# Designed miniproteins, single chains, continued (2): the designs that were tried, part 103

Each design is a single chain, and the fold is of that chain. pLDDT is the mean over its residues in the fold that is shown.

## One batch from the design tools (miniprotein)

Design m7564
Fold by ESMFold2-Fast:
Structure m7564 (fold): chain A 107 residues (1-107)
Amino acid sequence: SRLGRVARAVKRGAELGIKGMEENNLDPEAAKEAAGEMAEVIERELGIPGLTFSDVIAMIEEEDPEGGERLAEAYREMNRALKANDAKKAYEALLRLREIAEELERS
């Protein structure tokens, strides 16, 4: 399904971001870099150049409004943590984002 395809792209992006944060021992600058790499993976997986995460959330909300809101909340938490240089909190938000994406992919 379209929902499953979009959710899978988010999951793959989040997995790369998580790996980048873990490999750099939760360094705040590395966490920001990992978040950027996540966005690039989602863009490549969906084949839509310049795709924003707000666009991704909108695509999910079309079929699952509750799932889309949960994903939006996790993404907002990650960005707040990154702006605060709290790599551990950003990492925890990314783990939640991956879990939500996995649930949506199975729906």
Scores: mean pLDDT 85

Design m7565
Fold by ESMFold2-Fast:
Structure m7565 (fold): chain A 79 residues (1-79)
Amino acid sequence: TPEKQEEARKMTGYVQQIAQAVLAGDRAKAQQVVDQAAKDFPHHPEIISLMQQLVNSTDQAEREQLLAQIQKLIEEHLS
């Protein structure tokens, strides 16, 4: 539905903001984005949990795996 497509776009935007903040070393900003996503999408706790793991990750390979997993869940639940 158009509503699911808009939710997918917004959630993907949050993931991009989190990834950019983490890459820049701004974990405080990344956490603020996760908190906002959790408020906007309380019905997708699994995706929010992965976003939180992304903020706390210290390994590049782990971050790439988390990003791929988040994108897959967005596609499965919101498309």
Scores: mean pLDDT 82

Design m7566
Fold by ESMFold2-Fast:
Structure m7566 (fold): chain A 66 residues (1-66)
Amino acid sequence: ERESIPGGNDHPASEDPYDFSTEEGQKQIQLKAYESMLKKLESKPEKSEHDKKVEEGLKKKIEEIK
């Protein structure tokens, strides 16, 4: 009935070499997420206007973070 691990939602790998608790760590995780989303949009064969806007927005956010 009880939870065995409070952080069961998180992957064990995320607890290894990377410290998510730091501000810089969070920033890098966010950057990685945006890059992942950008890659997904790039893999789309058919890009709508909305997809293009999202792609541009993601690129700008990535550049801003970096």
Scores: mean pLDDT 67

Design m7567
Fold by ESMFold2-Fast:
Structure m7567 (fold): chain A 89 residues (1-89)
Amino acid sequence: MTKVTVSVERLSERQVRVTGTVETEKAQPTSLILEVFVDGRHVATKVVTSDAKKVEVSLSVTSPHPVRGVARAIVDGQVLGEAVAELLP
């Protein structure tokens, strides 16, 4: 089964790191999409495609406001998993 995880970590007063990870039971072309929202606004998207069993993508944003990360794993145009995490002020 596909496991998707997202974490949001405050590195400093203004720096937040958002990390998405997907782990699959077999090596297959997998696209991991990470979307980042600051104060409810979509500010960034990063996509990584890999055929490895584990794929990780990260984004750093500068914000003192709430940050939400959404990670989705896509294989052959199908969403296999999704995870959401939020860091409050």
Scores: mean pLDDT 81

Design m7568
Fold by ESMFold2-Fast:
Structure m7568 (fold): chain A 85 residues (1-85)
Amino acid sequence: EREEVERRIERLSRELAAFAVAHAAELAPLLEAQKAAEVAAAPAERQAELAALLDRFIAAVRAGDAEGAARALREAMLLAWEMEQ
């Protein structure tokens, strides 16, 4: 049911990205810590890809780019879902 998962990730990533951008000063340090934990838990072959997507997300959050943040988060969530399969 990839299409349903993709639709849910798209909605969730848009909402979370908007929230993160609105609270960037408070959330950015927490997102950096969470990124380190998520990357460390990922399979070795996917760590660089996940790190790049999370870096893009955090950079967009810091820049106030809600659309860029949503796009990066959506890709990171899809990658995480695929890694769990």
Scores: mean pLDDT 82

Design m7569
Fold by ESMFold2-Fast:
Order: C-alpha cells, then structure tokens, then sequence
Structure m7569 (fold): chain A 96 residues (1-96)
C-alpha cells in the first residue's frame, strides 16, 4: 500500500515534468496547422482537468485514504472527464 502510493506520486511527478514540453509541442503543431485551434483548446482543457485531479489524489494520499479508494476515485473522475470532453473532440475532428 505505501509503495503503491509512492508509485502514484511518481506518476504525478512524471506528468508534471512532461507538461511544459507537451504544451510547447502542441503550440508548434498549431503554428504548422497540424491541429486546429479547437483541438488545441480541448487538449489544454484536458491537461488542466488532469492537474486538478492529481492535486485531489495528492490530498487523499496525505490524508491517509486507502489505495483502493484513491484508485476508484481516479478511475471515476477520469471516465467523467473523457465523457465531458467527447462532444468537443467530435466537433474538432469533424472540422479537421
């Protein structure tokens, strides 16, 4: 359980470490016309929502919440985010 929480924190750190490079790449793709402004906006909103979810996971770890409960909350929030962004992704793809 303690090891599993450490692995969760490591994955959050890896995401945060990669985020500036991924944003820079997205800006370059947008400048080249390889992605639409709508596709870029959806990707940035997803990144923002994922960061908020990771902050919640970190708070749950700090409060000593059980690993299984943290994993289920993460899966639930991830599924809700995917569902919320699906209409915007479909519109972006239709305009591409």
Amino acid sequence: MEKEKEEMLKRIEEFRARLPAEVAELRELLARGEVSPLQAAVALEEARAMEELFEEVERMIEKGVDVKEIEEEYKKRGAELSAKLAPARARADAEA
Scores: mean pLDDT 79

Design m7570
Fold by ESMFold2-Fast:
Structure m7570 (fold): chain A 120 residues (1-120)
Amino acid sequence: MKEEEREIEEKIRELLTEAAEAIEKGDFEKAYELLEKAIELLKYKPEVQAALKELLEMVKAGAPLEEIMERAKEFLEKFKDDVAAQRLAQMIVILHASKLGEEVARKAAGELNDIILNLD
């Protein structure tokens, strides 16, 4: 339902804002919890939810940033019409990159943002 989807998108935006704040404070455990909550809100889009859960599990497993970036780019191309899901994928990558350093996180965020802004 279009109205329920709007409410879900607003909640996801709020959770993404809180996750970004948690990452900036170095509270990665809280950031994981917030992203998991946001992904659960996408239960009405099971393929999107499954892909985001896979991406988050790669981050938890400590996969190389290059592999996570490649998977995130594939996700953005597959779900190019889903802005909320795209921003979730971007934040999952930022979470992982932030553990490697602030400059690494900024570069990863910028690269994915450029892709999102140039999607159809």
Scores: mean pLDDT 82

Design m7571
Fold by ESMFold2-Fast:
Structure m7571 (fold): chain A 104 residues (1-104)
Amino acid sequence: MNPALAALAREVIALARENLDAELAEEVEELAVLAGANPNEELAELVLRALVLATKIPDREARRRILDKVREAIDLARTDPEKAIALAKEAIKEAEAILAERAK
């Protein structure tokens, strides 16, 4: 993993452990590790960014939707990388919209 992606993955894991319950923190850590192992660095960065945002979402249903999109993006990375990237971008956009609504 490149040093910047490794640093981002460590940030995701630290935020998950700080902000989430133990079970969900373990799931986010698993997703961060899987993202970091992905040979597509663009997809890895997008997934890790989506996970950072997901750790900040207090709504369980909204957070679950973001995590499900991230997992689908990781699963599609080898077979359909264009769809994987699109899903990761959608996860970021949706997470940013959720956080903007919570700030109001």
Scores: mean pLDDT 81

Design m7572
Fold by ESMFold2-Fast:
Structure m7572 (fold): chain A 63 residues (1-63)
Amino acid sequence: SSLSEKEIEAVKLFIESGTTKVDLKKLGEEVGLSSREVARAISKAFSDPEFMKELIEEVKKEK
């Protein structure tokens, strides 16, 4: 995966939200990205199943 640290954080927050209707602009403001950059990060992460499995496991362990 070629995601930046901010992009990884955005994807983790998206997973943690547990919702399909998250405001990507609000999420981006929290990590310092635009809504477009957040959408691209989510798309990139979802194109890498192994990377997504690791992120989901990390999010679950942080709970």
Scores: mean pLDDT 76

Design m7573
Fold by ESMFold2-Fast:
Structure m7573 (fold): chain A 88 residues (1-88)
Amino acid sequence: VVLDEEQRERFIEDAIGVAKTIGIEFSEEEIELLRRASQEELNALAQEILERQAELLKQPDTPELIEEYQRWVAERLRELIERLRAEE
């Protein structure tokens, strides 16, 4: 997956939105870190999310699987934020 400039912002907003559906919120500072992430880092995260979504689509659409996916997305975002903080 390759994200252009417009797709970067939409991807970040969408991923944060998924985390919010399960009560996980990110601060303005954490969101700014995500916006400053390299194209390579965001492309890698987007690829992982697309692969997880593809697996979810092969399974029955259940609330439990959806919640598991949402928690997984939130965890991936948190891991990226922690890596970005370590590089500051």
Scores: mean pLDDT 76

Design m7574
Fold by ESMFold2-Fast:
Structure m7574 (fold): chain A 57 residues (1-57)
Amino acid sequence: STVEEDLDAAEKALAAGDLDAAAAALTRAVTSVPRLTDAQSARVQDLGVRLEQALGR
């Protein structure tokens, strides 16, 4: 699948409180291509911070 699909899946999983699914989708996004676009990198950073906040509490 595309990076955009994996990022959308991560965002949906975070909204649902499914942290395992969110982490898996983010991992797929960052490993599926040799490089991310600037917009994709920004989404990964935002989602990563949100995931860490959710995991911390």
Scores: mean pLDDT 82

Design m7575
Fold by ESMFold2-Fast:
Structure m7575 (fold): chain A 100 residues (1-100)
Amino acid sequence: APIPKKSLEEMKENVEGFIEFALMVGRQQNDAALIAAAEAARAALEDPSASAEEKFAALTRLITRVADYYVRYLGVPREEADAAIARMKAFVEEYLAAEA
C-alpha cells in the first residue's frame, strides 16, 4: 500500500510544535537569539503577505539554532545534527509547497 501523505493540518501542527519547543528551550537556556529566531519564524508563518521563501528562511534559521543546541547540550554528533537539519528542511519545504 502507498504511504499516505501527511495532512496539511498535521504538518502545520508539527511546525507550530517545533516553534513552541524552541521557545521553551530558549527561555530555559536564557538564549535571546534562539527566542528571537523562534518568534521570527512564528511571525513569518502568521504573516499572510510573507513569501514561502521568507518563511523557509526563517524556519531554516530556527532549525539550525535548535540543532546547534542538541550538539552542545545533548552531545549529539554533528553528522547526526546535520542529517536532522536536512530532513527538517525537506519537511518544511514540503509543508510550504502544500500550503501554497
Scores: mean pLDDT 80

Design m7576
Fold by ESMFold2-Fast:
Structure m7576 (fold): chain A 55 residues (1-55)
Amino acid sequence: MVKLTVSSDRKTVELSEPLTLTYLDGSTEVLPPGVYPISIFDDASASVPVELVLE
């Protein structure tokens, strides 16, 4: 299970570990640890269960 920390403004999420996303077209992408816009998750599913942590 990967933890996603959502920013207080709810515009970004922080990954502490790599996460593989599968998009609606079937393509996959590995996101390295870092801060990402939350909108990139709108059309993607994670390959593993994720837990959302709110700050």
Scores: mean pLDDT 72

Design m7577
Fold by ESMFold2-Fast:
Structure m7577 (fold): chain A 65 residues (1-65)
Amino acid sequence: AAPPLSSEETARVVGFVLRIIGAKLDGNLEEAEAEKQAAIDWLRQRGVPDAVIAENEALLDKALA
């Protein structure tokens, strides 16, 4: 299993999600995709499995649809 996120890492993930939501609400889909990609890249670099990243991406996309 992926190791649990620290409090600092959890705050960073929340920051990414808030920026994605903000950009999408502003109609800036390019910015939303850029923030989403930055979040994915950071999670991948941290060692979160691609399957877990894909599942969370799908949940975010569903929540914002």
Scores: mean pLDDT 76

Design m7578
Fold by ESMFold2-Fast:
Structure m7578 (fold): chain A 100 residues (1-100)
Amino acid sequence: SSGQQQIRRAIAMLQLAIKELEEASEEEKKKVVESIVNAVRAELDRLLANPDTPEEVKALMQETLAKLEEAAKIEDPEESAKKAIEILKETVARLQELHA
């Protein structure tokens, strides 16, 4: 279904974001976290514009964006990246439950 395809796309995007952040050097981590925040914001805008998006997915992605924006404010790049990875992994797990 359209809703299931949107969930799969969101999961794939977030999994790629986790990989990019885990592979980033310490010098790159802050920039990568900011890039991920912008990518999640863009994806949320797309999900909100689509009437077929489940309300639970919209709510989860809004919560995820807010948490990632807070993680991006952490001055230590390593702690910022670690917190962002934790948030992204939790969101992937919750999206996978919604896919079932």
Scores: mean pLDDT 88

Design m7579
Fold by ESMFold2-Fast:
Structure m7579 (fold): chain A 120 residues (1-120)
Amino acid sequence: MPASFEEIKEILEREIEELIKLAEREGNELMVKFLEELKKLSPIAQLAGLLVYQALLRAGLPEEEAIRISLEVAKLVEQGDYEGAIEKVREVAERRGDEALRRWADKLEELLKYLKELEK
C-alpha cells in the first residue's frame, strides 16, 4: 500500500530534525540555516528542496550555490509554481551541459505531480 500523506509528512519532519542535529554537530551553519528554512515550508516543498540539493551536489555545484538554488526551488513549490521550480533545475542542467541532471528534473516533475495528488 502507498504511504499516506500524513506518514510522508511525519517521516520528513523526523528526517529534517535529525539532519539539523547532525549539521549542528558538524558546525555546518549553512546547512542548519537551509534545513530550518525548509522546516517552515510544506512537506512537498521540503522534499523538493532536499532532492534538488542532493542532485545539484552530485552534479558538482558548490554547497553554497546548491543551497541557494534549492531554497529558490522549494519556495516556488510552496507558491504552487511547479513549472518555475522545474525550470530552475533545467536552467542549471543547460548551463552545465548536464544531460543526467536534465533527465532528473523530468523525474522530479513527475514526483511532485504524484505528491500533489496524495495531498488531497
Scores: mean pLDDT 82

Design m7580
Fold by ESMFold2-Fast:
Structure m7580 (fold): chain A 63 residues (1-63)
Amino acid sequence: SRELYIRIAARDLGVPEEAVREAFRLIEEGKSKAEIRRTLERRFGVRLSDREVEGLRSALAAL
């Protein structure tokens, strides 16, 4: 379920699967949305909105 969700989310957001996986890791570590967004932009060149990061947080909580 987690791996399938990562693939679907990556496709729908237009980002690498590794970016979604990293976002989940940072969420589990209790990082703020600002830190998550900064890390994804730095490492993957990915710009997610606060709403998109919150969507990933909610999805992870439901997995």
Scores: mean pLDDT 86

Design m7581
Fold by ESMFold2-Fast:
Structure m7581 (fold): chain A 98 residues (1-98)
Amino acid sequence: AVDEAIENLKKAIEYLEKALSVATGEARENVQKALDYAKKALEAAQNGDIETARENALKSAIYLRKALKAAKDNPEVQELIEKAISYLDKALRALDEA
């Protein structure tokens, strides 16, 4: 469960970094915040701090949804954000099983 959470957090971070490279304005700001929280979630999960990992992953999800709304006119950014959300949701499910 924890190893599955770590794998999915790493994938979410990959897509967040890709989104950050192409996002602009408000979408970019929210992607950056989501990335910062996803990295904190990964560090906590790697240290076995499941509660801190869940809290930071949930915060990342909030900023990703704000980023998706802000990116409405950029389908490339939306697709990358949606992939990040998918992996983050998988990570959250794995953390709940830990």
Scores: mean pLDDT 89

Design m7582
Fold by ESMFold2-Fast:
Structure m7582 (fold): chain A 87 residues (1-87)
Amino acid sequence: SAVAEEVMAQVDALLTLTETLYRAAKGNPNMSRERLERIARLVEDAVATLERLYAEHGAELSPEQRARVEAALARMREILAELKALL
């Protein structure tokens, strides 16, 4: 469905954003606390956005699409935990 396609596009976008921010943080061990806090907040917001999309539209997704969303959420939560551990 068009809704499922939009949800999966958002999953890919949010995961890409999260991975990009993670690489920026890992690539700069001297990153300021303020910048790291901003990055962690952006990732936290991305996780919350994906959780809301999954709650609202999960029933419209195929089992394979649901598995992809759950894998993306697990990866994003792992990254968020690592970023918070650096604070």
Scores: mean pLDDT 90

Design m7583
Fold by ESMFold2-Fast:
Structure m7583 (fold): chain A 104 residues (1-104)
Amino acid sequence: KEAVLAALERAIELAKEGISISKDKTVITALKSAIELLERAREYVEAGDYEKALREVEIARGIVLIALGLGKKFGTLSDEEIKTVEALIKALDEAIALLEAELA
């Protein structure tokens, strides 16, 4: 439980960092949506609902991946923004793995 909450908090902090450095409105909107989903996932983890928490994290990951892909395609992201968003995706993958372990 504590490991999952720590992973979600790490992902939220990386998303906030991405918002602070980004100038791309699409990326900022995607990161704000991801934060809302991750905060909801935290509430589900605290309630013991790991299946719903996993679903919220998977949706957040999808939104972030699409935004990163579009930003790379259109060249709207700095190298620092790309690194921060890629670090966020890695943190989301870690949270997903921990949530899947709780469900096993």
Scores: mean pLDDT 86

Design m7584
Fold by ESMFold2-Fast:
Structure m7584 (fold): chain A 94 residues (1-94)
Amino acid sequence: SAAALAKQAENGKEFAIEALEKAEKAGKLSKETAEKLKETLEKLPIDASEEEALEKLAKALGVSKEEVKEIFEKALEASRPEMEKKLAEKEAAE
């Protein structure tokens, strides 16, 4: 349904914001870079494509799309211990 797709897109956006916050706390991103990326993500339409999102984020930081991808990869890596803990807890509950 359209409502389910909208929720999935919103959840993806929220997850990206959480990953950036964790990367900032871990010292993997500067506060300025994290804040610019979060502001840009919050302003993105729910129906924005990955390509459109990367282009807007690249413009906001003044960098290439490839550099934006690297920033998000580092942010996701910083959140990895919490994701692994959640997966272990879910497996233990099954």
Scores: mean pLDDT 68

Design m7585
Fold by ESMFold2-Fast:
Structure m7585 (fold): chain A 85 residues (1-85)
Amino acid sequence: MNEELAELLENHVKALNNELPKEEQDKVREKEDEIYEAVGEELKKLFAKLSKKNDDFEALIKALELVAKALRENKPVEEVYKEAE
Protein backbone atom coordinates (compact mmCIF):
# COMPACT_ATOMS: atom_id res chain seq x y z
CA MET A 1 0.00 0.00 0.00
CA ASN A 2 2.66 2.57 0.99
CA GLU A 3 4.87 1.64 -2.00
CA GLU A 4 1.88 1.93 -4.39
CA LEU A 5 1.01 5.36 -2.93
CA ALA A 6 4.67 6.46 -3.22
CA GLU A 7 4.65 5.39 -6.91
CA LEU A 8 1.48 7.46 -7.48
CA LEU A 9 3.18 10.52 -5.91
CA GLU A 10 6.37 9.96 -7.97
CA ASN A 11 4.32 9.63 -11.20
CA HIS A 12 2.34 12.78 -10.27
CA VAL A 13 5.68 14.68 -9.98
CA LYS A 14 6.76 13.31 -13.40
CA ALA A 15 3.40 14.35 -14.92
CA LEU A 16 3.74 17.88 -13.47
CA ASN A 17 7.25 18.10 -15.02
CA ASN A 18 5.89 16.80 -18.39
CA GLU A 19 8.17 13.72 -18.18
CA LEU A 20 5.47 11.09 -18.96
CA PRO A 21 3.74 10.06 -22.22
CA LYS A 22 0.21 11.51 -22.57
CA GLU A 23 -1.50 8.15 -21.91
CA GLU A 24 0.36 7.75 -18.58
CA GLN A 25 -0.24 11.43 -17.65
CA ASP A 26 -4.01 10.86 -18.10
CA LYS A 27 -3.86 7.81 -15.77
CA VAL A 28 -1.97 9.87 -13.14
CA ARG A 29 -4.62 12.63 -13.32
CA GLU A 30 -7.37 10.04 -12.67
CA LYS A 31 -5.57 9.13 -9.40
CA GLU A 32 -4.98 12.71 -8.13
CA ASP A 33 -8.05 12.50 -5.85
CA GLU A 34 -6.67 9.27 -4.32
CA ILE A 35 -3.34 10.99 -3.58
CA TYR A 36 -4.91 14.05 -1.95
CA GLU A 37 -7.37 11.92 0.04
CA ALA A 38 -4.51 9.76 1.43
CA VAL A 39 -1.77 12.39 2.07
CA GLY A 40 -3.46 15.78 1.51
CA GLU A 41 -3.01 16.98 5.10
CA GLU A 42 0.72 16.08 5.13
CA LEU A 43 1.16 17.76 1.73
CA LYS A 44 -0.58 20.94 2.98
CA LYS A 45 1.72 21.14 6.03
CA LEU A 46 4.90 20.56 3.97
CA PHE A 47 3.75 22.98 1.24
CA ALA A 48 3.20 25.70 3.88
CA LYS A 49 6.79 25.24 5.15
CA LEU A 50 8.41 24.90 1.69
CA SER A 51 6.50 27.83 0.09
CA LYS A 52 8.30 30.22 2.49
CA LYS A 53 11.60 29.57 0.60
CA ASN A 54 10.39 28.32 -2.82
CA ASP A 55 7.83 29.37 -5.41
CA ASP A 56 4.48 27.54 -5.27
CA PHE A 57 5.31 25.07 -8.06
CA GLU A 58 8.75 24.17 -6.60
CA ALA A 59 7.18 23.86 -3.11
CA LEU A 60 4.50 21.47 -4.46
CA ILE A 61 7.09 19.30 -6.28
CA LYS A 62 9.34 19.14 -3.19
CA ALA A 63 6.38 18.33 -0.90
CA LEU A 64 5.27 15.47 -3.18
CA GLU A 65 8.86 14.12 -3.42
CA LEU A 66 9.38 14.24 0.37
CA VAL A 67 6.07 12.44 1.08
CA ALA A 68 6.92 9.79 -1.55
CA LYS A 69 10.39 9.29 0.02
CA ALA A 70 8.86 9.02 3.52
CA LEU A 71 6.43 6.34 2.26
CA ARG A 72 9.21 4.39 0.48
CA GLU A 73 11.57 4.50 3.50
CA ASN A 74 8.71 3.93 6.02
CA LYS A 75 9.77 7.08 7.92
CA PRO A 76 7.77 10.01 9.34
CA VAL A 77 7.49 12.88 6.82
CA GLU A 78 8.93 15.22 9.51
CA GLU A 79 12.16 13.13 9.67
CA VAL A 80 12.64 13.10 5.87
CA TYR A 81 12.00 16.88 5.76
CA LYS A 82 14.69 17.50 8.42
CA GLU A 83 17.18 15.24 6.55
CA ALA A 84 16.58 17.27 3.34
CA GLU A 85 17.54 20.57 5.04
Scores: mean pLDDT 77

Design m7586
Fold by ESMFold2-Fast:
Structure m7586 (fold): chain A 76 residues (1-76)
Amino acid sequence: MEEIKRILEETLRKAKELMDKSQNDHKTILEAIGIQLRTIGLLEDLKTAKPSELPKIRKEAEEILERVEKKLKSLE
């Protein structure tokens, strides 16, 4: 559980960084907002998740982290 929470918190931090780097690109700002909203949703799901649901939440958290990292790399 703590590892999934750490992934989601890192994703939220990186999504905020993406938004900061994209002040003049409305499309990237909207994508960053979408990532933040989905990440917050997963953090809420994690609070009530059963042990059997943790692998699915982890997979979704890892996919969102990869997505935000790919976007950040594309802005370099």
Scores: mean pLDDT 81

Design m7587
Fold by ESMFold2-Fast:
Structure m7587 (fold): chain A 73 residues (1-73)
Amino acid sequence: SAMEQKFKQDLENLEKENEQRYFEALAEAHKRMVKMINEKWPGAEEQAQKEMEEYLAQVDKEIARRMQELLSK
């Protein structure tokens, strides 16, 4: 019947609209989550990199000190 055809079409349109809204909501939630992480734990990656660079600098300093002790004999 014409009413069944229209109901089917309206349902398909509603499902497409709901799917689009769902994906849009998911994208917004992801965007907000990334912003929250960056605001709550700013510089976590930068801090880890800085600590690694400081550790490497200390190792280089220790190597240089040992080399200087060997050369001073």
Scores: mean pLDDT 69

Design m7588
Fold by ESMFold2-Fast:
Structure m7588 (fold): chain A 97 residues (1-97)
Amino acid sequence: AAENRKEIEELKEQLEKETKEAEKVLEELRKAGADPEELEKLERVFELVVRGTKRAIELMEKLENEPREKILEAGRELLKEIRAELAAAGVPPLSLW
């Protein structure tokens, strides 16, 4: 069994850092006088991304003692769901998705 605790903790730290950076960007956009509708759209996208990342971390924690193949399969399925939620929110698919 592979112990993935360190990787999970690193992902949690990365999520917290990225969340704080995104909040700063949104605040700067508000100060710059960005369109309220554009800000609401960005806030919804950000909320969906943060929620998706939290779900991925929780899934990895649940599966920390499972075979790598099972973790990767669950991760692919979750990523597919996140992409669908972002598409529904009006985010166009990018080649890096």
Scores: mean pLDDT 69

Design m7589
Fold by ESMFold2-Fast:
Structure m7589 (fold): chain A 91 residues (1-91)
Amino acid sequence: MSETQKELKKLILELKKLDPKTVVTRDGMTLTITYTSSEENSDILAEIGALAASDPRITLEGDGNTLTLTFEDTPENRAFLEEVVEEAAKL
């Protein structure tokens, strides 16, 4: 797991802990984070966005209350996405 993946996982899980209504889903190589728009979430959402934008292998899109992260199709990225979704679902 890359440093970017470790930090993204950490931030996504912290977002879910801060707002249990946050839903993290996966479709292929795309991770979708559905969140509530609040002041409590603004800083961590900004950190997730900045970190994803720093990695040219990640495509970040924002739409309303969703952040969409699309990753290169690699075994490492597939394992990362599966782990993030499974751990977020446990929170």
Scores: mean pLDDT 81

Design m7590
Fold by ESMFold2-Fast:
Structure m7590 (fold): chain A 97 residues (1-97)
Amino acid sequence: DVKKQAEDQSKKAIGQARAIGNMFPEVKPLADKFIDNLQKTVKDGGKYIDQTLKDMDDLTKAADRQAKRNPGGKDSIKKTVDGLRDNTKKMVDLVKK
């Protein structure tokens, strides 16, 4: 079921966004905004897709800036950020079907 697959991908992306927001309280508002628009994309579709992708880009750029201030955590943060991008794009592709 395409809807269930989109929900599963969104749940993964939400978990990754929450993890980033918990690691870096300064980017939590960006994570919360991304989660809100991602959930709207799963429920209401097309008009929220562009905003969700923009929020993803804003969040991942902010996380990358925070990672540069903490080099010891960089690889773990990169993995979470890469997973966020991958799961969000997969969810968007499923919603477009």
Scores: mean pLDDT 82

Design m7591
Fold by ESMFold2-Fast:
Structure m7591 (fold): chain A 84 residues (1-84)
Amino acid sequence: MKVFVAENGEEAARKLAEAGVKRVALYSTDPENREAAIKALKEAGIEVVEVDSPGQAARLLLRGEVDAFLFITPEAATALVPKK
């Protein structure tokens, strides 16, 4: 498992693209950083699946329906990549 901590969603999107992630589950507690992250992820060619809780994101990861989880707070963006 790879864990990336980035200052914002744009940096997290870059790191996820470099890791070869094609689909991500996104949960955010910050609406402004959420919108910036979604834009950056789509521009990087990553499909975004918005979730309402970290538990929903974990279920999608365990089922292999997404390649990574991105959690956004006002302070940081944390990305979890469970396989490589």
Scores: mean pLDDT 78

Design m7592
Fold by ESMFold2-Fast:
Structure m7592 (fold): chain A 63 residues (1-63)
Amino acid sequence: SMEEIKKKIEKASEIAFKVQEFIEELRKDPSLTPDQIRSLALRFSEYLKNGESPEKAKEKALG
């Protein structure tokens, strides 16, 4: 249905937005390299896609 498609798009957009927020947060840490930020962002995105909360996904991504 159109509603199911809309929900999938909304979820993808929410994940993208949260990932971008996390990247901006990581960029404030001068000890992190661009490669490290990329790796952390990818890990965070994977946890969000698996249904983890943003807080838990962040915790798991950072180790």
Scores: mean pLDDT 85

Design m7593
Fold by ESMFold2-Fast:
Formats: structure tokens, C-alpha cells, sequence
Structure m7593 (fold): chain A 75 residues (1-75)
């Protein structure tokens, strides 16, 4: 598994609801969520995943209402 940084613009929901949506998206994609941070209108998360799971993670986040979703592989 590789480590990835997820960055996305959150939907107009509470920080608690946003955190739950990220947890659900990670679970749906089979990724392991290591951490999440909500800063203003932006969500940052660190996940461990296989490269093949990343498209499913991005799709799940977009379906949950996140926009401007970017996933970057960490060294």
C-alpha cells in the first residue's frame, strides 16, 4: 500500500458530517484512513491504499458532494 494526500472542497455541511462522509468514502474504496483535517472550506486526508483503489475513492468523494478532488502520492 502507498500513502496519499487527499485534498477536496467540502460540501456545505458541518465538520462532523464532512468527516463521516470522508470515512465512508475511504471504507467504500477499501482505503485506510490515517487522518483527516478540515480547514475552512477544504478537507485534507491521509490514506493508505493500493493505486487501483484511488479512482474508487475519488468517485465516492464526488458522489458525497466534494468538489475539486485531488489525490497526490506521498514519497
Amino acid sequence: MKRYRVRAKKPDLSDEQVRKLVEEAARKAGAQLEGIRVEGDTVYAIVRAEPEQIPALEAALREAGFTDVTVTELP
Scores: mean pLDDT 85

Design m7594
Fold by ESMFold2-Fast:
Order: structure tokens, then C-alpha cells, then sequence
Structure m7594 (fold): chain A 95 residues (1-95)
């Protein structure tokens, strides 16, 4: 009982961390699109490095969630992948 409750609480925390990473990636994609529309010059290399680090951390949190809650973990992995692709597409348009 106690072990199962601790694992469920840990899964919720891991899911929250994954959702925070996804939100940050979505914010980055929006900022990059606005910068492109405004003609602002950005450090694309620094942004790309940040995306890579966030993607790795988000994937780790989502995979840990999947071990306890497979349905939620799969949804988080799918959302993370979509957010990463959106940022990478925005970065490619700025190059």
C-alpha cells in the first residue's frame, strides 16, 4: 500500500516536470515565430542547445511517468515530441 502510494505520488511529480518542460518548449516556439515576424536577430545556436537539453530532460520525466502510468506517460511523450518539432521547425526558419 505505502509503496504504491509513493510511486503514484512520484509519477505525478514526474508528469508535472514533463508538463513544465513541454510548456517551456511551446513558449520558445512562440518567441521564435514572433522574432522571425519582427525581424529580430536571435542566437540560433544557443536556442538549439537549450532545446536539446530540455528535450532530454522532458523525455526522462515522461519515461519515468510511463513506468507507473503508461497512458499518461505516452501522452506526455507525444506532446513533448510535438513541442520539440515545433521549436526545431521555428529555428530552421530563422537560419
Amino acid sequence: MEEAERKEKQARENAKQAEEVIARLEDMAAVLRQAAESGVTLNVDAARAAVERLARRGEEYAEQTKKIDPERGEELLARLRAAVEAVRAALAELE
Scores: mean pLDDT 81

Design m7595
Fold by ESMFold2-Fast:
Structure m7595 (fold): chain A 105 residues (1-105)
Amino acid sequence: SEEEKLRKEAERDAELTVESIKELLDYGFSQGLSPETIELLLDIAFHSAMLEVKRKYPDKEIQRYYFEKVLELLEEYLASETDPEKQEVLKRIIERFKKEAERLL
């Protein structure tokens, strides 16, 4: 069905979003950027991804599915992360993403 196709696209977009977050986080820490600067960059990247998802998927159910998949993948990333500073940045980003997901309810 068209809904199944859109769900698969949203899941792929969620995977790409989380990969971008991982790359920005790893790059930021590798360059010695402050956690505050890294959080700002991640927040900008997330808002850009949200705008694209809302533009691409008018259906709020598909948008919710995207956010659920992003949160699921970020929680998995957090569980595998061993750096305490990266864990704290990830926790704060996850909390911001949860608040945006709740806005769609």
Scores: mean pLDDT 83

Design m7596
Fold by ESMFold2-Fast:
Structure m7596 (fold): chain A 94 residues (1-94)
Amino acid sequence: SAMIEEVEKELEELEEEIREFERFVEEARSAEDREAARRRFLERVARLSERFVELGEKIREIEDEEKREELAERLKELVGRAQEVAARGVEVLF
């Protein structure tokens, strides 16, 4: 269905955004402008949080129970990965 395809695409885009966040955190240790780096970190965390909420709402609307559970589990895994990256970012930047 169109909704399932849209959610799958958004999950792929979210996974890429998390990969970019991981790269940002790795580079943050050597950031010359630490205040700018802290601001960008908080902006990335806020954006990811918003996307998780929006995507979770879309997944809940999926009528196919098996597919809904599959996509919800994928989102949960991405949330966990983003939380690990955020924790590392806090140690590096704060």
Scores: mean pLDDT 88

